Designed miniproteins, single chains, continued (5). Designs and how they scored, part 57

Each design is a single chain, and the fold is of that chain. pLDDT is the mean over its residues in the fold that is shown.

## One batch from the design tools (miniprotein)

Design m17958
Fold by ESMFold2-Fast:
Structure m17958 (fold): chain A 68 residues (1-68)
Amino acid sequence: SEVERWFDERLERARKLPPEQAYAELDRVSAELTRLGLEHQDDPELIETLVRVAERLGRFRAEVEAEL
């Protein structure tokens, strides 16, 4: 999906940043995912994709926090 591709590109960029900057970038990505969910709350397939992407974001955030 386009959302998963967008997310993968954002994660790859975040991995190249220092931990403090990566954490800030992940907060921005989280906000964008929240906006997408609110805009498309009547699209169950997209919401399911957003949930999976949010889980991946949470795992990467934990990795970054361990380096702070």
Scores: mean pLDDT 82

Design m17959
Fold by ESMFold2-Fast:
Structure m17959 (fold): chain A 79 residues (1-79)
Amino acid sequence: MLDEEIEEKKRKIKEEKIFSKEPSDEQIEQLARSIVELTKKKQEYEERGDVGMAASYESALEIERIGIELDAELGFEPM
């Protein structure tokens, strides 16, 4: 149930206070959706034993985290 996972991730993003200034709900939803999708893909490949693909999605998640932090500081949309 993708929508529930996105809502849960939105809640955690707000709780973690990653942002010095809270983004719009639309921006938080976009970020939450991206993180949820990447996390699901990583888990899917881990279960299949594809370590290389799982590691690639883990790197993508780290890039998303860095992007969130940078965009929060600069006030730009996530990349």
Scores: mean pLDDT 68

Design m17960
Fold by ESMFold2-Fast:
Structure m17960 (fold): chain A 65 residues (1-65)
Amino acid sequence: EVTIFDPRSPEDVQRLRELVEEAKKLREELKAKGYSDTEIDKIVNEYLSKKLKELQAERAAREAA
């Protein structure tokens, strides 16, 4: 079984929750500054995609090595 994160791992679950909360706060900050929902979604989505890609690469490297 190969996964980007382990939902049974409290560490991985907490790390993902932290990222979700960070993205939520970023979203609220941008909204408060007058950004449109579309722009906010793009910024937040790019941030999360980059972080998830890093996690995937790290796990893939561990599996491949």
Scores: mean pLDDT 71

Design m17961
Fold by ESMFold2-Fast:
Structure m17961 (fold): chain A 64 residues (1-64)
Amino acid sequence: SPALEAEFAALDVDGDGTITVEELEAYFKRLKMNVDPEAWLAELDLDGDGTVTLEELRAWAASH
C-alpha cells in the first residue's frame, strides 16, 4: 500500500531500509509523545528482533 510505504519512509530516518526501536524512540520523542516503541512493535505482532522492515510490514498487512 502506498500509505504504508510512505509511513515507513517517514520513520526510516537514516534510510537503511529498517526501522529500529531506537529510531521509533527518537521519532516519538521528537513528536513529544509518550509512546513505548516496544509496545508498538508488539501491537503490530511482528518478529521480536527489535527491527521492522518494509517487507515485514507488507507481510503483516497481507496477513491481516
Scores: mean pLDDT 63

Design m17962
Fold by ESMFold2-Fast:
Order: C-alpha cells, then structure tokens, then sequence
Structure m17962 (fold): chain A 82 residues (1-82)
C-alpha cells in the first residue's frame, strides 16, 4: 500500500526541511519514503510517497510523515491513502 503527503513551503529550502522531517517521521513509524520537490511561482511543494506492506502500515507511516513535516515547520496540505 502507499500514501502521499503533500507539503507546502515558502521556498525550496523550507520544503526540503519539511520533506526531511516527513521522511524521519515515517521511518520512526517503520515506513519507507521517496520524495520530490517542485518550485513554482515563488512557492515550493514537496510530495512524499510513503510505502507500507499493507494499508494500516501506509496510514501509520503517513501520520508519522505528517507529524515530522509539521515538527520541521512545514505545512501539510494533503494526505492521501491509495
């Protein structure tokens, strides 16, 4: 299973810190992550994909990622479980 966490930030550096926090939070929950950062119109968006062996693991990893990103000072715009 997978989840997607979307992080909004004022610049690329803030988005990278948010994504790093999300990765650390997901890892603490036992999940693996991949991420990408895009900068458009002076804003940065980081998209973090959380991987788990089942839906519950992906949900736990996504919650960890959300908390980690927020702890790093980033705003979490969206969390989707797929």
Amino acid sequence: ARATVVIEAPDREAAARGAGGAGAGAAAAGAQTSGRIEVRDGRAVATVTVYGPDRAAAEGGAEGARRGAEAAGARVAEVRIE
Scores: mean pLDDT 81

Design m17963
Fold by ESMFold2-Fast:
Structure m17963 (fold): chain A 92 residues (1-92)
Amino acid sequence: SEEFEREVQRALAEMYLGILKATKGDPLETALMVVRAAKRGELSPEEAAWLIEELIKLSKDPEVQKAMREALDLVREGRYDEAIKLLEEALK
């Protein structure tokens, strides 16, 4: 119940911070890592979607936000390869 929900929130926050540190704080590179992890089954679609929504909130670049929103929709549909391609193109 409440204790379990707090423990899940902490684990997700720690995972989020770990990913952000690994990408040197680039939200778009972090989103790409999240989608790749979801494709490998390391993150559920729900966990991946939540993390991308949080990354969109942290970004102040409208073009980066747009790319992440489009990738989020593809992730929700299980279209991971298309999401990866879109994010890779946005990083060029």
Scores: mean pLDDT 78

Design m17964
Fold by ESMFold2-Fast:
Structure m17964 (fold): chain A 96 residues (1-96)
Amino acid sequence: MIQSLEEKLEELKTRPEVVWPSRATLEAIIAEARALNPTADAQRLMAALEKIQAVAEVTAAGVPAVLVPSSQAMEVVKTYKEIAEREEERRRLEEL
């Protein structure tokens, strides 16, 4: 899981703009993340999401999406990585 987020960050560095899920889809993901961890992390995700400015509306694999600056997308992905990293570490400790 962490490795996939690292790969996404590397991909975002190579492009000025990326295809991003629609704001409605992002809000649904944030709501799910908040349900799992209703803490300051959800507030950081919302703040990063608020900074996202769509350059254009597009369709990716039949799903509504938007083009956004890679710098803004990277900030959101980094926050997701932090949350996922803590959850994965917790799961690893449970397996011990």
Scores: mean pLDDT 61

Design m17965
Fold by ESMFold2-Fast:
Structure m17965 (fold): chain A 86 residues (1-86)
Amino acid sequence: GEKLAKEIIELSKKYNVLVEGVNAVLSGLDNGLSDEEILKLAINTIRTHGLINSLSDSDIQSYIDRLKENFDDIVKEAKEILKKFK
């Protein structure tokens, strides 16, 4: 719903990662993927979104680097979002 979408947007802004990257983390958690599988899914989602939207290679890499650096915190906050709405 609208409240869930707002929480996802706020999490994406907090770590300066793409909304699509945060959505991939939430989807992976909801489907019981391992942390390694979730990270791979989120990286591939960021790369795909960046290519479709003509982002530079440096901008795509910057989003991936921020996702990797903050991955444990993003997963922790994503788990709280899922717990709140499921």
Scores: mean pLDDT 87

Design m17966
Fold by ESMFold2-Fast:
Structure m17966 (fold): chain A 67 residues (1-67)
Amino acid sequence: SNEEARKYLELAKEYLRRGDYEKALKYAALGLQYSDDPELRAEGAHLLRAASRGLRGETLTEEEIEE
């Protein structure tokens, strides 16, 4: 459901802020899986890319996480 998706995407953002990119990737993927709304799918895809960048050792800003 979209509400479940939102919870997972918020967890993904939280883990991105903590620098836990493996958990961020997991929760972004779950958020995308539970998303029926194209807007939530776009957010999930964005967070998956952000987590992947973090796993490669790239620095993430709070602004990039919210985008």
Scores: mean pLDDT 81

Design m17967
Fold by ESMFold2-Fast:
Structure m17967 (fold): chain A 67 residues (1-67)
Amino acid sequence: MGVPPGLREPVYTDDPDAFEVDVEALARSVKRHTGVEAGDLASLRRRFADRSSMKRHMVQIANDVLA
C-alpha cells in the first residue's frame, strides 16, 4: 500500500520526535522560500499528499500554517 519508506525520497524526518520539530520549521521555510498564497496552498497541499515521504499530519499542519 502506497510507497514503502525505503523506496520514497530520503525523508529528513523519520522519527515522530524529529517530525514534530521539523514540521513547524518546514512549514515556515516553505512559506519563506515559496511565498505561499491562497492558490498555492491548494497546490502545495496536493504535492505534500502525493509525497508519501511526508507524514499525513504534516500536510495538515502545513496547510493550516501556510494559510
Scores: mean pLDDT 48

Design m17968
Fold by ESMFold2-Fast:
Structure m17968 (fold): chain A 80 residues (1-80)
Amino acid sequence: HMSMEELEKKFEKAKELAKAGDVFEGARIGQEAIDQVKTEEEAKKLLPLVEEVQRLMLEALDTPDARAALAKLDEILAKR
């Protein structure tokens, strides 16, 4: 089992990567940390960090290029 301190460090690393725009690596490390959360108590303590990482990842994806890619996907999905 990963300790709470190790889980917190993984989420902090995911947060750093999200801030740097490395969303895929941040998501990978964040998911590894989530997979190691085994109790409701751990989940409750880590929830604020998870929410912060998620928010930073969404901000990193809010670029003109990401918006253009999403618009193109919507256009393809709307095509009958």
Scores: mean pLDDT 71

Design m17969
Fold by ESMFold2-Fast:
Structure m17969 (fold): chain A 72 residues (1-72)
Amino acid sequence: MPPQEEIDEAMGLIAAGVMRAIGFTDNPEIHATRLDDGSIAVDDGVEAWRFTLDENGNVVATPIDRASVPRR
């Protein structure tokens, strides 16, 4: 199993790529961070989404309050 930090980085890159591919954001800077529940949050500077894995292994994007994204 890769270290948790590598998993977090990979999930962030996947989330950023998906958001760009489907036109969720026009912002060239996308930030990804781990939330306290182990999910990944993605912020484009205007809006934020929480990415989780469902029981089938699919990535689920849920809109969240940008203020809930933790500072790193």
Scores: mean pLDDT 61

Design m17970
Fold by ESMFold2-Fast:
Structure m17970 (fold): chain A 79 residues (1-79)
Amino acid sequence: GFKLEGKVVAVDGRRVTIELPVDASTLLRVGDRVQVTSLSTGETYEGVVTAVEGNKVTIELLEAHNLKVGDAVNLQSVA
């Protein structure tokens, strides 16, 4: 598994787009399970990758969340 810091760049309901410092396609594929942890609150959310576009990954979170555009997050693969 990997763990990388990223930034939330879009929020649409439970769909959250995170910008990573590297090409996301080297790490993630559509259908992968991930955990997103807010660095400001420490809250952890589970989700599924729905899109990978260069250094941006879109994740459908399984539950309600408090993530906002501009938030720093850790993105971790679930094996």
Scores: mean pLDDT 85

Design m17971
Fold by ESMFold2-Fast:
Structure m17971 (fold): chain A 77 residues (1-77)
Amino acid sequence: MGVIVSGPARIEVPRELAPGEVVEQTVTLQGATRSLTYRVRFTGLPDGRIRVEVLAQPQGSSEWLLFSEEVVPQPVV
């Protein structure tokens, strides 16, 4: 697993994450009347897995809301 696809945007899972290391990627989707910004946070876990958190920022807000969390195996490529 190396890529997360969100509508017209693409987010790549980092290949190497040390335990406790955090990498974030930001994606903005443009609709006809509004935009939605997603932030995806990847956290390296001590057991070699990656925690993936997806945060969304509602239009007109500076606040980030966590709406999805998963734990996945780290890519071996």
Scores: mean pLDDT 65

Design m17972
Fold by ESMFold2-Fast:
Structure m17972 (fold): chain A 81 residues (1-81)
Amino acid sequence: SMEEVEKLIEEIAEILRKAGLSEEEVERAVEALRQLAKANPETALRSLKQIKELAIELQKQGEAGRRALLALIDYMERELA
């Protein structure tokens, strides 16, 4: 459902903030995740759950994890353009 999609996106956004991303970087991620969900509605919940698990793991890796999250956002923006 859209409610479950939005909840997962909000949870991912909070993880990204805790990982040290700026609000501008978090807003970019949120928009990319919304576009991903719209492009792939059949698999949106599964994909977002996997992205959340990845974000939690990367958050634990400090600066290296923060850079990996930024690279993931850049990748998603390119693929969804």
Scores: mean pLDDT 87

Design m17973
Fold by ESMFold2-Fast:
Structure m17973 (fold): chain A 80 residues (1-80)
Amino acid sequence: SMSNEELQAIFDALPPELMKMFPEYIKTEAQARHLIHLLLRVRTNEEVAKELDIPVSTVSKAKEFIYERLELPESLQKVL
C-alpha cells in the first residue's frame, strides 16, 4: 500500500491528459487519486472498473498510460 504523500506526489506529476481521459467518470481530484491507488494495488482491471463504476477499457488505458509514460519506480511496481 502507498502513503498519502506518495499518492499526492504521483498525482501532481500526472500530465493533464490523464484527467482528460476520465472527464465523464472522474470529476474530482479525490476520485482520480482513488483510481490511481487501485491501479497500483494488486487488483484486476475488472475489479477496479466495478469499484469505480467505469468501463474496463478506461482502466486498462489508464494503467498502460501510468506505466509507460510516468516510468514508475521499481519500488512502486513491486507493490503491485
Scores: mean pLDDT 61

Design m17974
Fold by ESMFold2-Fast:
Structure m17974 (fold): chain A 81 residues (1-81)
Amino acid sequence: MNEKFLEALRRDFEASRAEIERYVKQLEEDLKNIDKLSKTELLAKSIVARMLAAMLEAFGVDPELAERLRKIADEIEKKLS
């Protein structure tokens, strides 16, 4: 049952890949104006980016997209430090 469940989640992630990629592009665009974003907005974006990267990595879906999300989260965290 666990294996079948993970396969279904992977398939759903693969189907949503284009939507996730559009969101990543929006995050990258937002980072061009990082100084205009509030600390709360930056923190929220970092959490979402790390969560999406972890899920993509766990399911083996688009490693390049997962790497882009990790870089986004790292950049935001560096700004908050």
Scores: mean pLDDT 79

Design m17975
Fold by ESMFold2-Fast:
Structure m17975 (fold): chain A 71 residues (1-71)
Amino acid sequence: HMEKDLEDMDKVNELIKQAVDAARAGDTATADRYLQELKDYAEKNFDPETAKQIVAMAEKLVADARARAAA
């Protein structure tokens, strides 16, 4: 269980990083694709409350990155 949770968190962190990096580069389509992949991954591999928290954090980070790229 714990080993799988660590692997799942590594995947989550990678997807968040890719979404944020794309958003910082101004690539909204790629950022949205990674956010959707993150949502699907989190819903399949985590409990509903944890998945909600992961998605909310990622969406905030991507939104902040987009705002900075648009300036």
Scores: mean pLDDT 80

Design m17976
Fold by ESMFold2-Fast:
Structure m17976 (fold): chain A 82 residues (1-82)
Amino acid sequence: SERAERLRELVEEIEEAWRAGDRARAAALTTATVLLALSEEEPTEEMVRVLEEGAKRLRELGDEESAEMLEKAAKAVREKLA
């Protein structure tokens, strides 16, 4: 879906910002990603996977705060699917 593709793009931008040392940009992009995911009225399993995989990669990079935010967003999106 277009929304899942946009979430994937935003997660990649968070990773790039974090690797560049731009912590403010990484945090802002994480907030935008969470808000986009939570605003979706017809969420998909693909969106949940993008958020969960993104959280895992961010944690591996050392962005634990962004990882926790994406994990919480993934949980909230999954609850809307049930």
Scores: mean pLDDT 87

Design m17977
Fold by ESMFold2-Fast:
Structure m17977 (fold): chain A 97 residues (1-97)
Amino acid sequence: MEEEFKKAKEEVKKTLEENLERIYEEMKKRGIEFTEEQKEEQKERAKKVLEERLEKAKSVEEVENLKKLEEDITEGLILMLKGVERAIKRSEERLKE
């Protein structure tokens, strides 16, 4: 039980980093790039929030729920990026006219 709990926490931390990389890749495809400094700051902030949540988790189920929440947030952010891309393209069209 304790070993499964530790492994689950490590996996959630790894999943967070993978999800952030997916978001950055999708953003880059749409012409939105962050500097290495900005990425580092964003990752550190996300890690702190996750660590606080993981310290409060009392079971493997709660850790798994956090992993699912990370995935749901990631998918939601990718959907938001489609909206931002549309807004940017509209702004570019207005600037050229």
Scores: mean pLDDT 75

Design m17978
Fold by ESMFold2-Fast:
Order: structure tokens, then sequence, then C-alpha cells
Structure m17978 (fold): chain A 64 residues (1-64)
């Protein structure tokens, strides 16, 4: 059903938001990170943000 699909998408979006927050927090606060580690974290954040945005677009496409 549309409700079950919506709930699944919401759950996945919330998980992604939490993962993005954790990585952004680490990038902002961990002064021990090398330049290479910072670049890797930034790339990971960008990939997770793209996945989040795709799921948000899918959620908006679900009929009311």
Amino acid sequence: SNKERLLRLIGEILRLIGEIWDLEYRLATDDSLSAAQRAALQAQIAALQARRDALLAEMRSIPS
C-alpha cells in the first residue's frame, strides 16, 4: 500500500539523515583527521546526500 511504502521511505530517509549528521559532526570536530580522510568523509557525505534527495523525490511522487 502507499502508506507502507511511505513509512519504509521515511525510515530510510531518517537513517540517512542520522548517518549524514554523524559524518558531518566528525568532519567538524575531529582535528586528528588527515586531508585524505577529510576528502573521503566529504565524498561519503555527498553520496549519502544524493541518496537522501533521491528518496525524498520518490516520497513526493507517491499519490495521496
Scores: mean pLDDT 88

Design m17979
Fold by ESMFold2-Fast:
Structure m17979 (fold): chain A 82 residues (1-82)
Amino acid sequence: STEQLRRVGLALAETLLELSEETKDPKKSESLREEADRIREAARAGDGEAFKEAAVRGMNTAADISDEYLQKLLDAMNKAVS
């Protein structure tokens, strides 16, 4: 639903921004911020495909940094759908 998309989108975007502030890699920080912005735009537009693409890219960037970063994103998503 649009409500679930917005809720999950907000949670993922906020978590990606937190991770972007925690990481000391400026390139990874920028990538996380870019995907957070794309997720917010997609959620606002109700664009499920754009949302999915941005979420996958965000998760891939987090996984490249650490398993802990990926787990934080998964936890945020699970909490938002509960």
Scores: mean pLDDT 83

Design m17980
Fold by ESMFold2-Fast:
Structure m17980 (fold): chain A 82 residues (1-82)
Amino acid sequence: SLEEELDKVEKEIKEKLDPNTAALVSSYITAIRNAYKEKRLDLLKAILEEMKERRATSSPENQKLLDKLIEVAEKLIEELEK
């Protein structure tokens, strides 16, 4: 499930990432979880746009993590649009 995908990203943050990257990715995961729980399609789309903008100025390592979160956010948007 998409919740399991988010849980996997959270584990990668704790075990493999520098503190600054971990803080950034963790904040986006929290925002995505809350928006999805509240069925706030508008908030999910806003978070998606923020992640895309951050990706443009991020290191290659951070871009890979943001790409995973962008993919999950897009899938959650699709589920809420059904």
Scores: mean pLDDT 78

Design m17981
Fold by ESMFold2-Fast:
Structure m17981 (fold): chain A 80 residues (1-80)
Amino acid sequence: TLQELLQLVEEAISALRAGDVDRAVELVEEALRLAQEHLPNATDLIDALIVALQRLLEGDVDGALRALNEALSLARKLLS
């Protein structure tokens, strides 16, 4: 659900701020899976999650945080 996706993104941001990159990767992968399965037309949200995952795998924590905050903003707009 969109609420589950929001929670996963918020937890991923918290994990990254705590320095837990492995946890953040797991949470972003689950959020991306949910978005692709349940919200396939939310292409901007899916793209933001893909970028976040790519930045995490590259070790770019700041880039990942920017992409996750964008995903969070986009997901919140879908609830409006």
Scores: mean pLDDT 86

Design m17982
Fold by ESMFold2-Fast:
Structure m17982 (fold): chain A 83 residues (1-83)
Amino acid sequence: SARREELIKRAEELAEEYSKKDEFVDQIIESLARMVRSLLLTSKVIDEEFLKSVQKVIDRLEDEEVRKKQKEAWEEFMKKRKE
């Protein structure tokens, strides 16, 4: 759908824009990643491109502790998705 394509595009643009900012932006991106995971758990349709966009956001977090925490949470989500 057009709305889903727009959401994927905006997620990728956000990941690119915010990758160069400080720890405050890392905290915002952490909150965004948490929100996106919650939305994916309640969604009836999961798109692989959308999942890749979320992974890009997490991979670009500058705070290493925040990145590790979000990466572990994302890996757990992906594991549950496959089961």
Scores: mean pLDDT 64

Design m17983
Fold by ESMFold2-Fast:
Structure m17983 (fold): chain A 119 residues (1-119)
Amino acid sequence: SMDELEERFRDLNKRADAVGSQALAAVDQGKLPPKVRDLVNQAASTLTSASILLIAARIEKDPKAREDNIKAAGDLLDKTSDIFDQIADMAKQSGLDDLAQQAQDVADGARKLSELLKS
């Protein structure tokens, strides 16, 4: 249902924010490369855009426009997944195994939610 998808998206966004904050702290401490800051900012942008599209889809009366907004949100979640996969890889290379696992869990969650939106 749409309400279940919204709850999954809210939970994903909360986890992504927590991981992003930890990654930025690690960059500030010199434990992760500066590129991670750009990736975290890009992920925040794609998640914000996906949220706007999902809200638009909920109130949209035209079925085609609603489907287009849902598909576009799914495409942004795929991009979010790719970004968190990159963060996970860099965290792992830096020995930040817990952060790497949390970032991978966010990536997997974004990909699964994208699949549900496109089904």
Scores: mean pLDDT 90

Design m17984
Fold by ESMFold2-Fast:
Structure m17984 (fold): chain A 65 residues (1-65)
Amino acid sequence: MSAEQRAAAEEAIRRAEAGLAKKGLRLTPEDRQRMLEAASRGETAEEAAELANLAATGVAIDRGV
């Protein structure tokens, strides 16, 4: 993947990790690999990170804060 795609993927992962950390949770290694794999295949890592964050929290969180 391009340097831009990798930077975007790492930023999305970092953002997801920060969100999970607020709840005392962490991304699984499998989720991190999946995000990078999706980015390399043309799928956006941001979408993958959003799904992982949502699944890990499992609770409705106020959006846009």
Scores: mean pLDDT 63

Design m17985
Fold by ESMFold2-Fast:
Structure m17985 (fold): chain A 85 residues (1-85)
Amino acid sequence: MLKELARRREEEARRAVERMKEGDPIKGAQETLDLTQRLSDELEAAAKAGDKSDRRYLILSGASVGVYGIHAVVTLLVTRKELER
């Protein structure tokens, strides 16, 4: 059952983004990007051994974390420019 695993991965990514807002923007963005990389690996493993349904849950999880990853990169770029002022 990858459904709950996917939700937990998304929640971990959300926490990383939340840490960025609390004053650790660089570290939070880095952790979010690392999480998206790991999900890509999990997607590849599921594609080889998972059912169609399991693959869909893993893909949805990867997409969700990917969105948070993009958010982290944008936040990092904006924060970096703000800090350079």
Scores: mean pLDDT 64

Design m17986
Fold by ESMFold2-Fast:
Structure m17986 (fold): chain A 66 residues (1-66)
Amino acid sequence: SGAMEKQLGPERVKMWNIIADKNVAIARRNMEYGPFDDDERRRLLQEMVDLRDKLKKQIKEKEKKG
């Protein structure tokens, strides 16, 4: 975890934390209120995928340069 956070840098750590917070919120909501409807599920998963892909792209660009 520490190595990953240092590798990601401050902006990417922020994005990682947003993704982590969304994962926790989704898990908590699913536990409390049951499964998502199809539209809500797709929307939330797409938001997470978009953030994850943006983060992965930034990591790859950093690795290519460093």
Scores: mean pLDDT 66

Design m17987
Fold by ESMFold2-Fast:
Structure m17987 (fold): chain A 95 residues (1-95)
Amino acid sequence: MTLEEARAQIPGLVEELAAALSPEVLRAVAAVLNVADLDGAAAVLSEAFGLPREEVRAELERLAATAEAAKKAGAPILELQREIGRAIEAELARL
């Protein structure tokens, strides 16, 4: 029930994020959710927030490790995060 309801909300969430965020920040968010390109995400987020790239990179690695630990505990949250990341990438392809 809860996961099916969450998946049904993904299109609306992506529309809200695309309206609120720049394409560069949205791409960084998608990269973090997919855990596909932490270096690229760190570069974009570092520039956007004016933070040292090394600190942003370390925080992204910590979040990725936490997501992998949650997956090992049988939590479907990591799968849902990656699904949202892919939906954002699809929306970016339309921009």
Scores: mean pLDDT 65

Design m17988
Fold by ESMFold2-Fast:
Structure m17988 (fold): chain A 99 residues (1-99)
Amino acid sequence: EEEERLKKIEEAAKKLNEVYSEDISKRVSPEAAEEARELLEEINRLEIEAMKLGRRKEALLVRYEGMERVDEALKAGDEEAMLEALRETVRRLREIVEK
């Protein structure tokens, strides 16, 4: 039962990452898409570390706010704003795990 719940969470996270990667790759240059991919991987790593430290709520809030900024930048067609939103999300998550 716990294993079933973990698999559902993993599947949901994978689907969300796939949707985001697809959306980004359609709207930005290949170079920006590659940087975004690396930043998304770092965000996932830091989020897991924050959860291990019992800071899940803080990490989820930072991710939510960061993803909203990414979505706004993508809708505006602003690659640099999208990358800066991802970079800022990494910085904020790093602060949580280093606290």
Scores: mean pLDDT 74

Design m17989
Fold by ESMFold2-Fast:
Structure m17989 (fold): chain A 84 residues (1-84)
Amino acid sequence: SEERRKKLDEIEARIRKLVEELQKNNVYISEDEARELFKNAKTLEEKLRAFAYLVLSLVRDGKETLEQAIRRAAVALLLFEEKK
């Protein structure tokens, strides 16, 4: 439980940092493009980057708040890695 919470917090922090970097550089791709990047992602870093793009696309399209999108993405990534 505590170890799992620390892993979740770490993933959230990493996604947030990537989201902030993408926002600072005014980088945007569509939700569909972000999902395609995730399907093609082979490394954890590539998956984190794909989720950062997905978070920004959902927020930009008004589908999620930034905090909700980051939390949901982090939970999804943690669960995906745990199921392997």
Scores: mean pLDDT 81

Design m17990
Fold by ESMFold2-Fast:
Structure m17990 (fold): chain A 105 residues (1-105)
Amino acid sequence: KKEEVKKRAEEVKEIAEKQPGKDKILEKAKKYAEKYEKLVDKETGELIGYAIGVAELGSPEDMREAARLASEAANVLEDDLEESTAAGVAAIHAASGSTSKESEL
């Protein structure tokens, strides 16, 4: 279960590191990871942070992939309602970012 979350977090991190402006994405990811770590755990917080970072500053295609990975983590964490809910919120945030009118990056 935690191994799957780690795998999803690593995949989103790789997406973030391939983006133009990766330094800003990683900085934003760390801030969100620290916030969510207090609500769930460090591994799920990292996944959420990277997914939100990619969603707000990444390409539309990578935003969709980040949302998919966060959604898959929510399914893996079904037995942990708080962690599943947090991952689901990250997926919604990633999807919502694609409708932003602000040109950032």
Scores: mean pLDDT 66

Design m17991
Fold by ESMFold2-Fast:
Structure m17991 (fold): chain A 67 residues (1-67)
Amino acid sequence: MEARERAGIAAARAQLDRAAARRNLGAVEQVRSELEKALSKATDPAARAELRALIAEGDRVAAELRA
């Protein structure tokens, strides 16, 4: 995986963590949408695996915030 891709994934994780800490469902859903868009364009198996894991985490956080 390229350094830029890894940095982008790390930035998305940080954004997701901040949105969860602030209990901001809209921000969580926005990050999730951006991650799905990135996944649709990614061809690197390592990048795709990390993006899928982050999307799953975003889904979990969104479900918790809706409860």
Scores: mean pLDDT 80

Design m17992
Fold by ESMFold2-Fast:
Structure m17992 (fold): chain A 71 residues (1-71)
Amino acid sequence: MIKAVLIRGLSEEEAKELAEELRKQGYTASVVNRGEPSVVVTGLSKEEAEELKKELEEQGYEAEVVDVRKL
């Protein structure tokens, strides 16, 4: 099943910078605004999403794995 990672609690500039960094690493990352600036990474397997979430949490980000069908 295709998963996504949602990263919240960012400023507008932080969201843009993080999305650009993730794209350079080969991820499909986009800045979204749902009342707050956030980054969504799509096209991930469950395993890839869980690995990315853990990596981002180790860097101090608030990240969650979400089902792409419910975005």
Scores: mean pLDDT 79

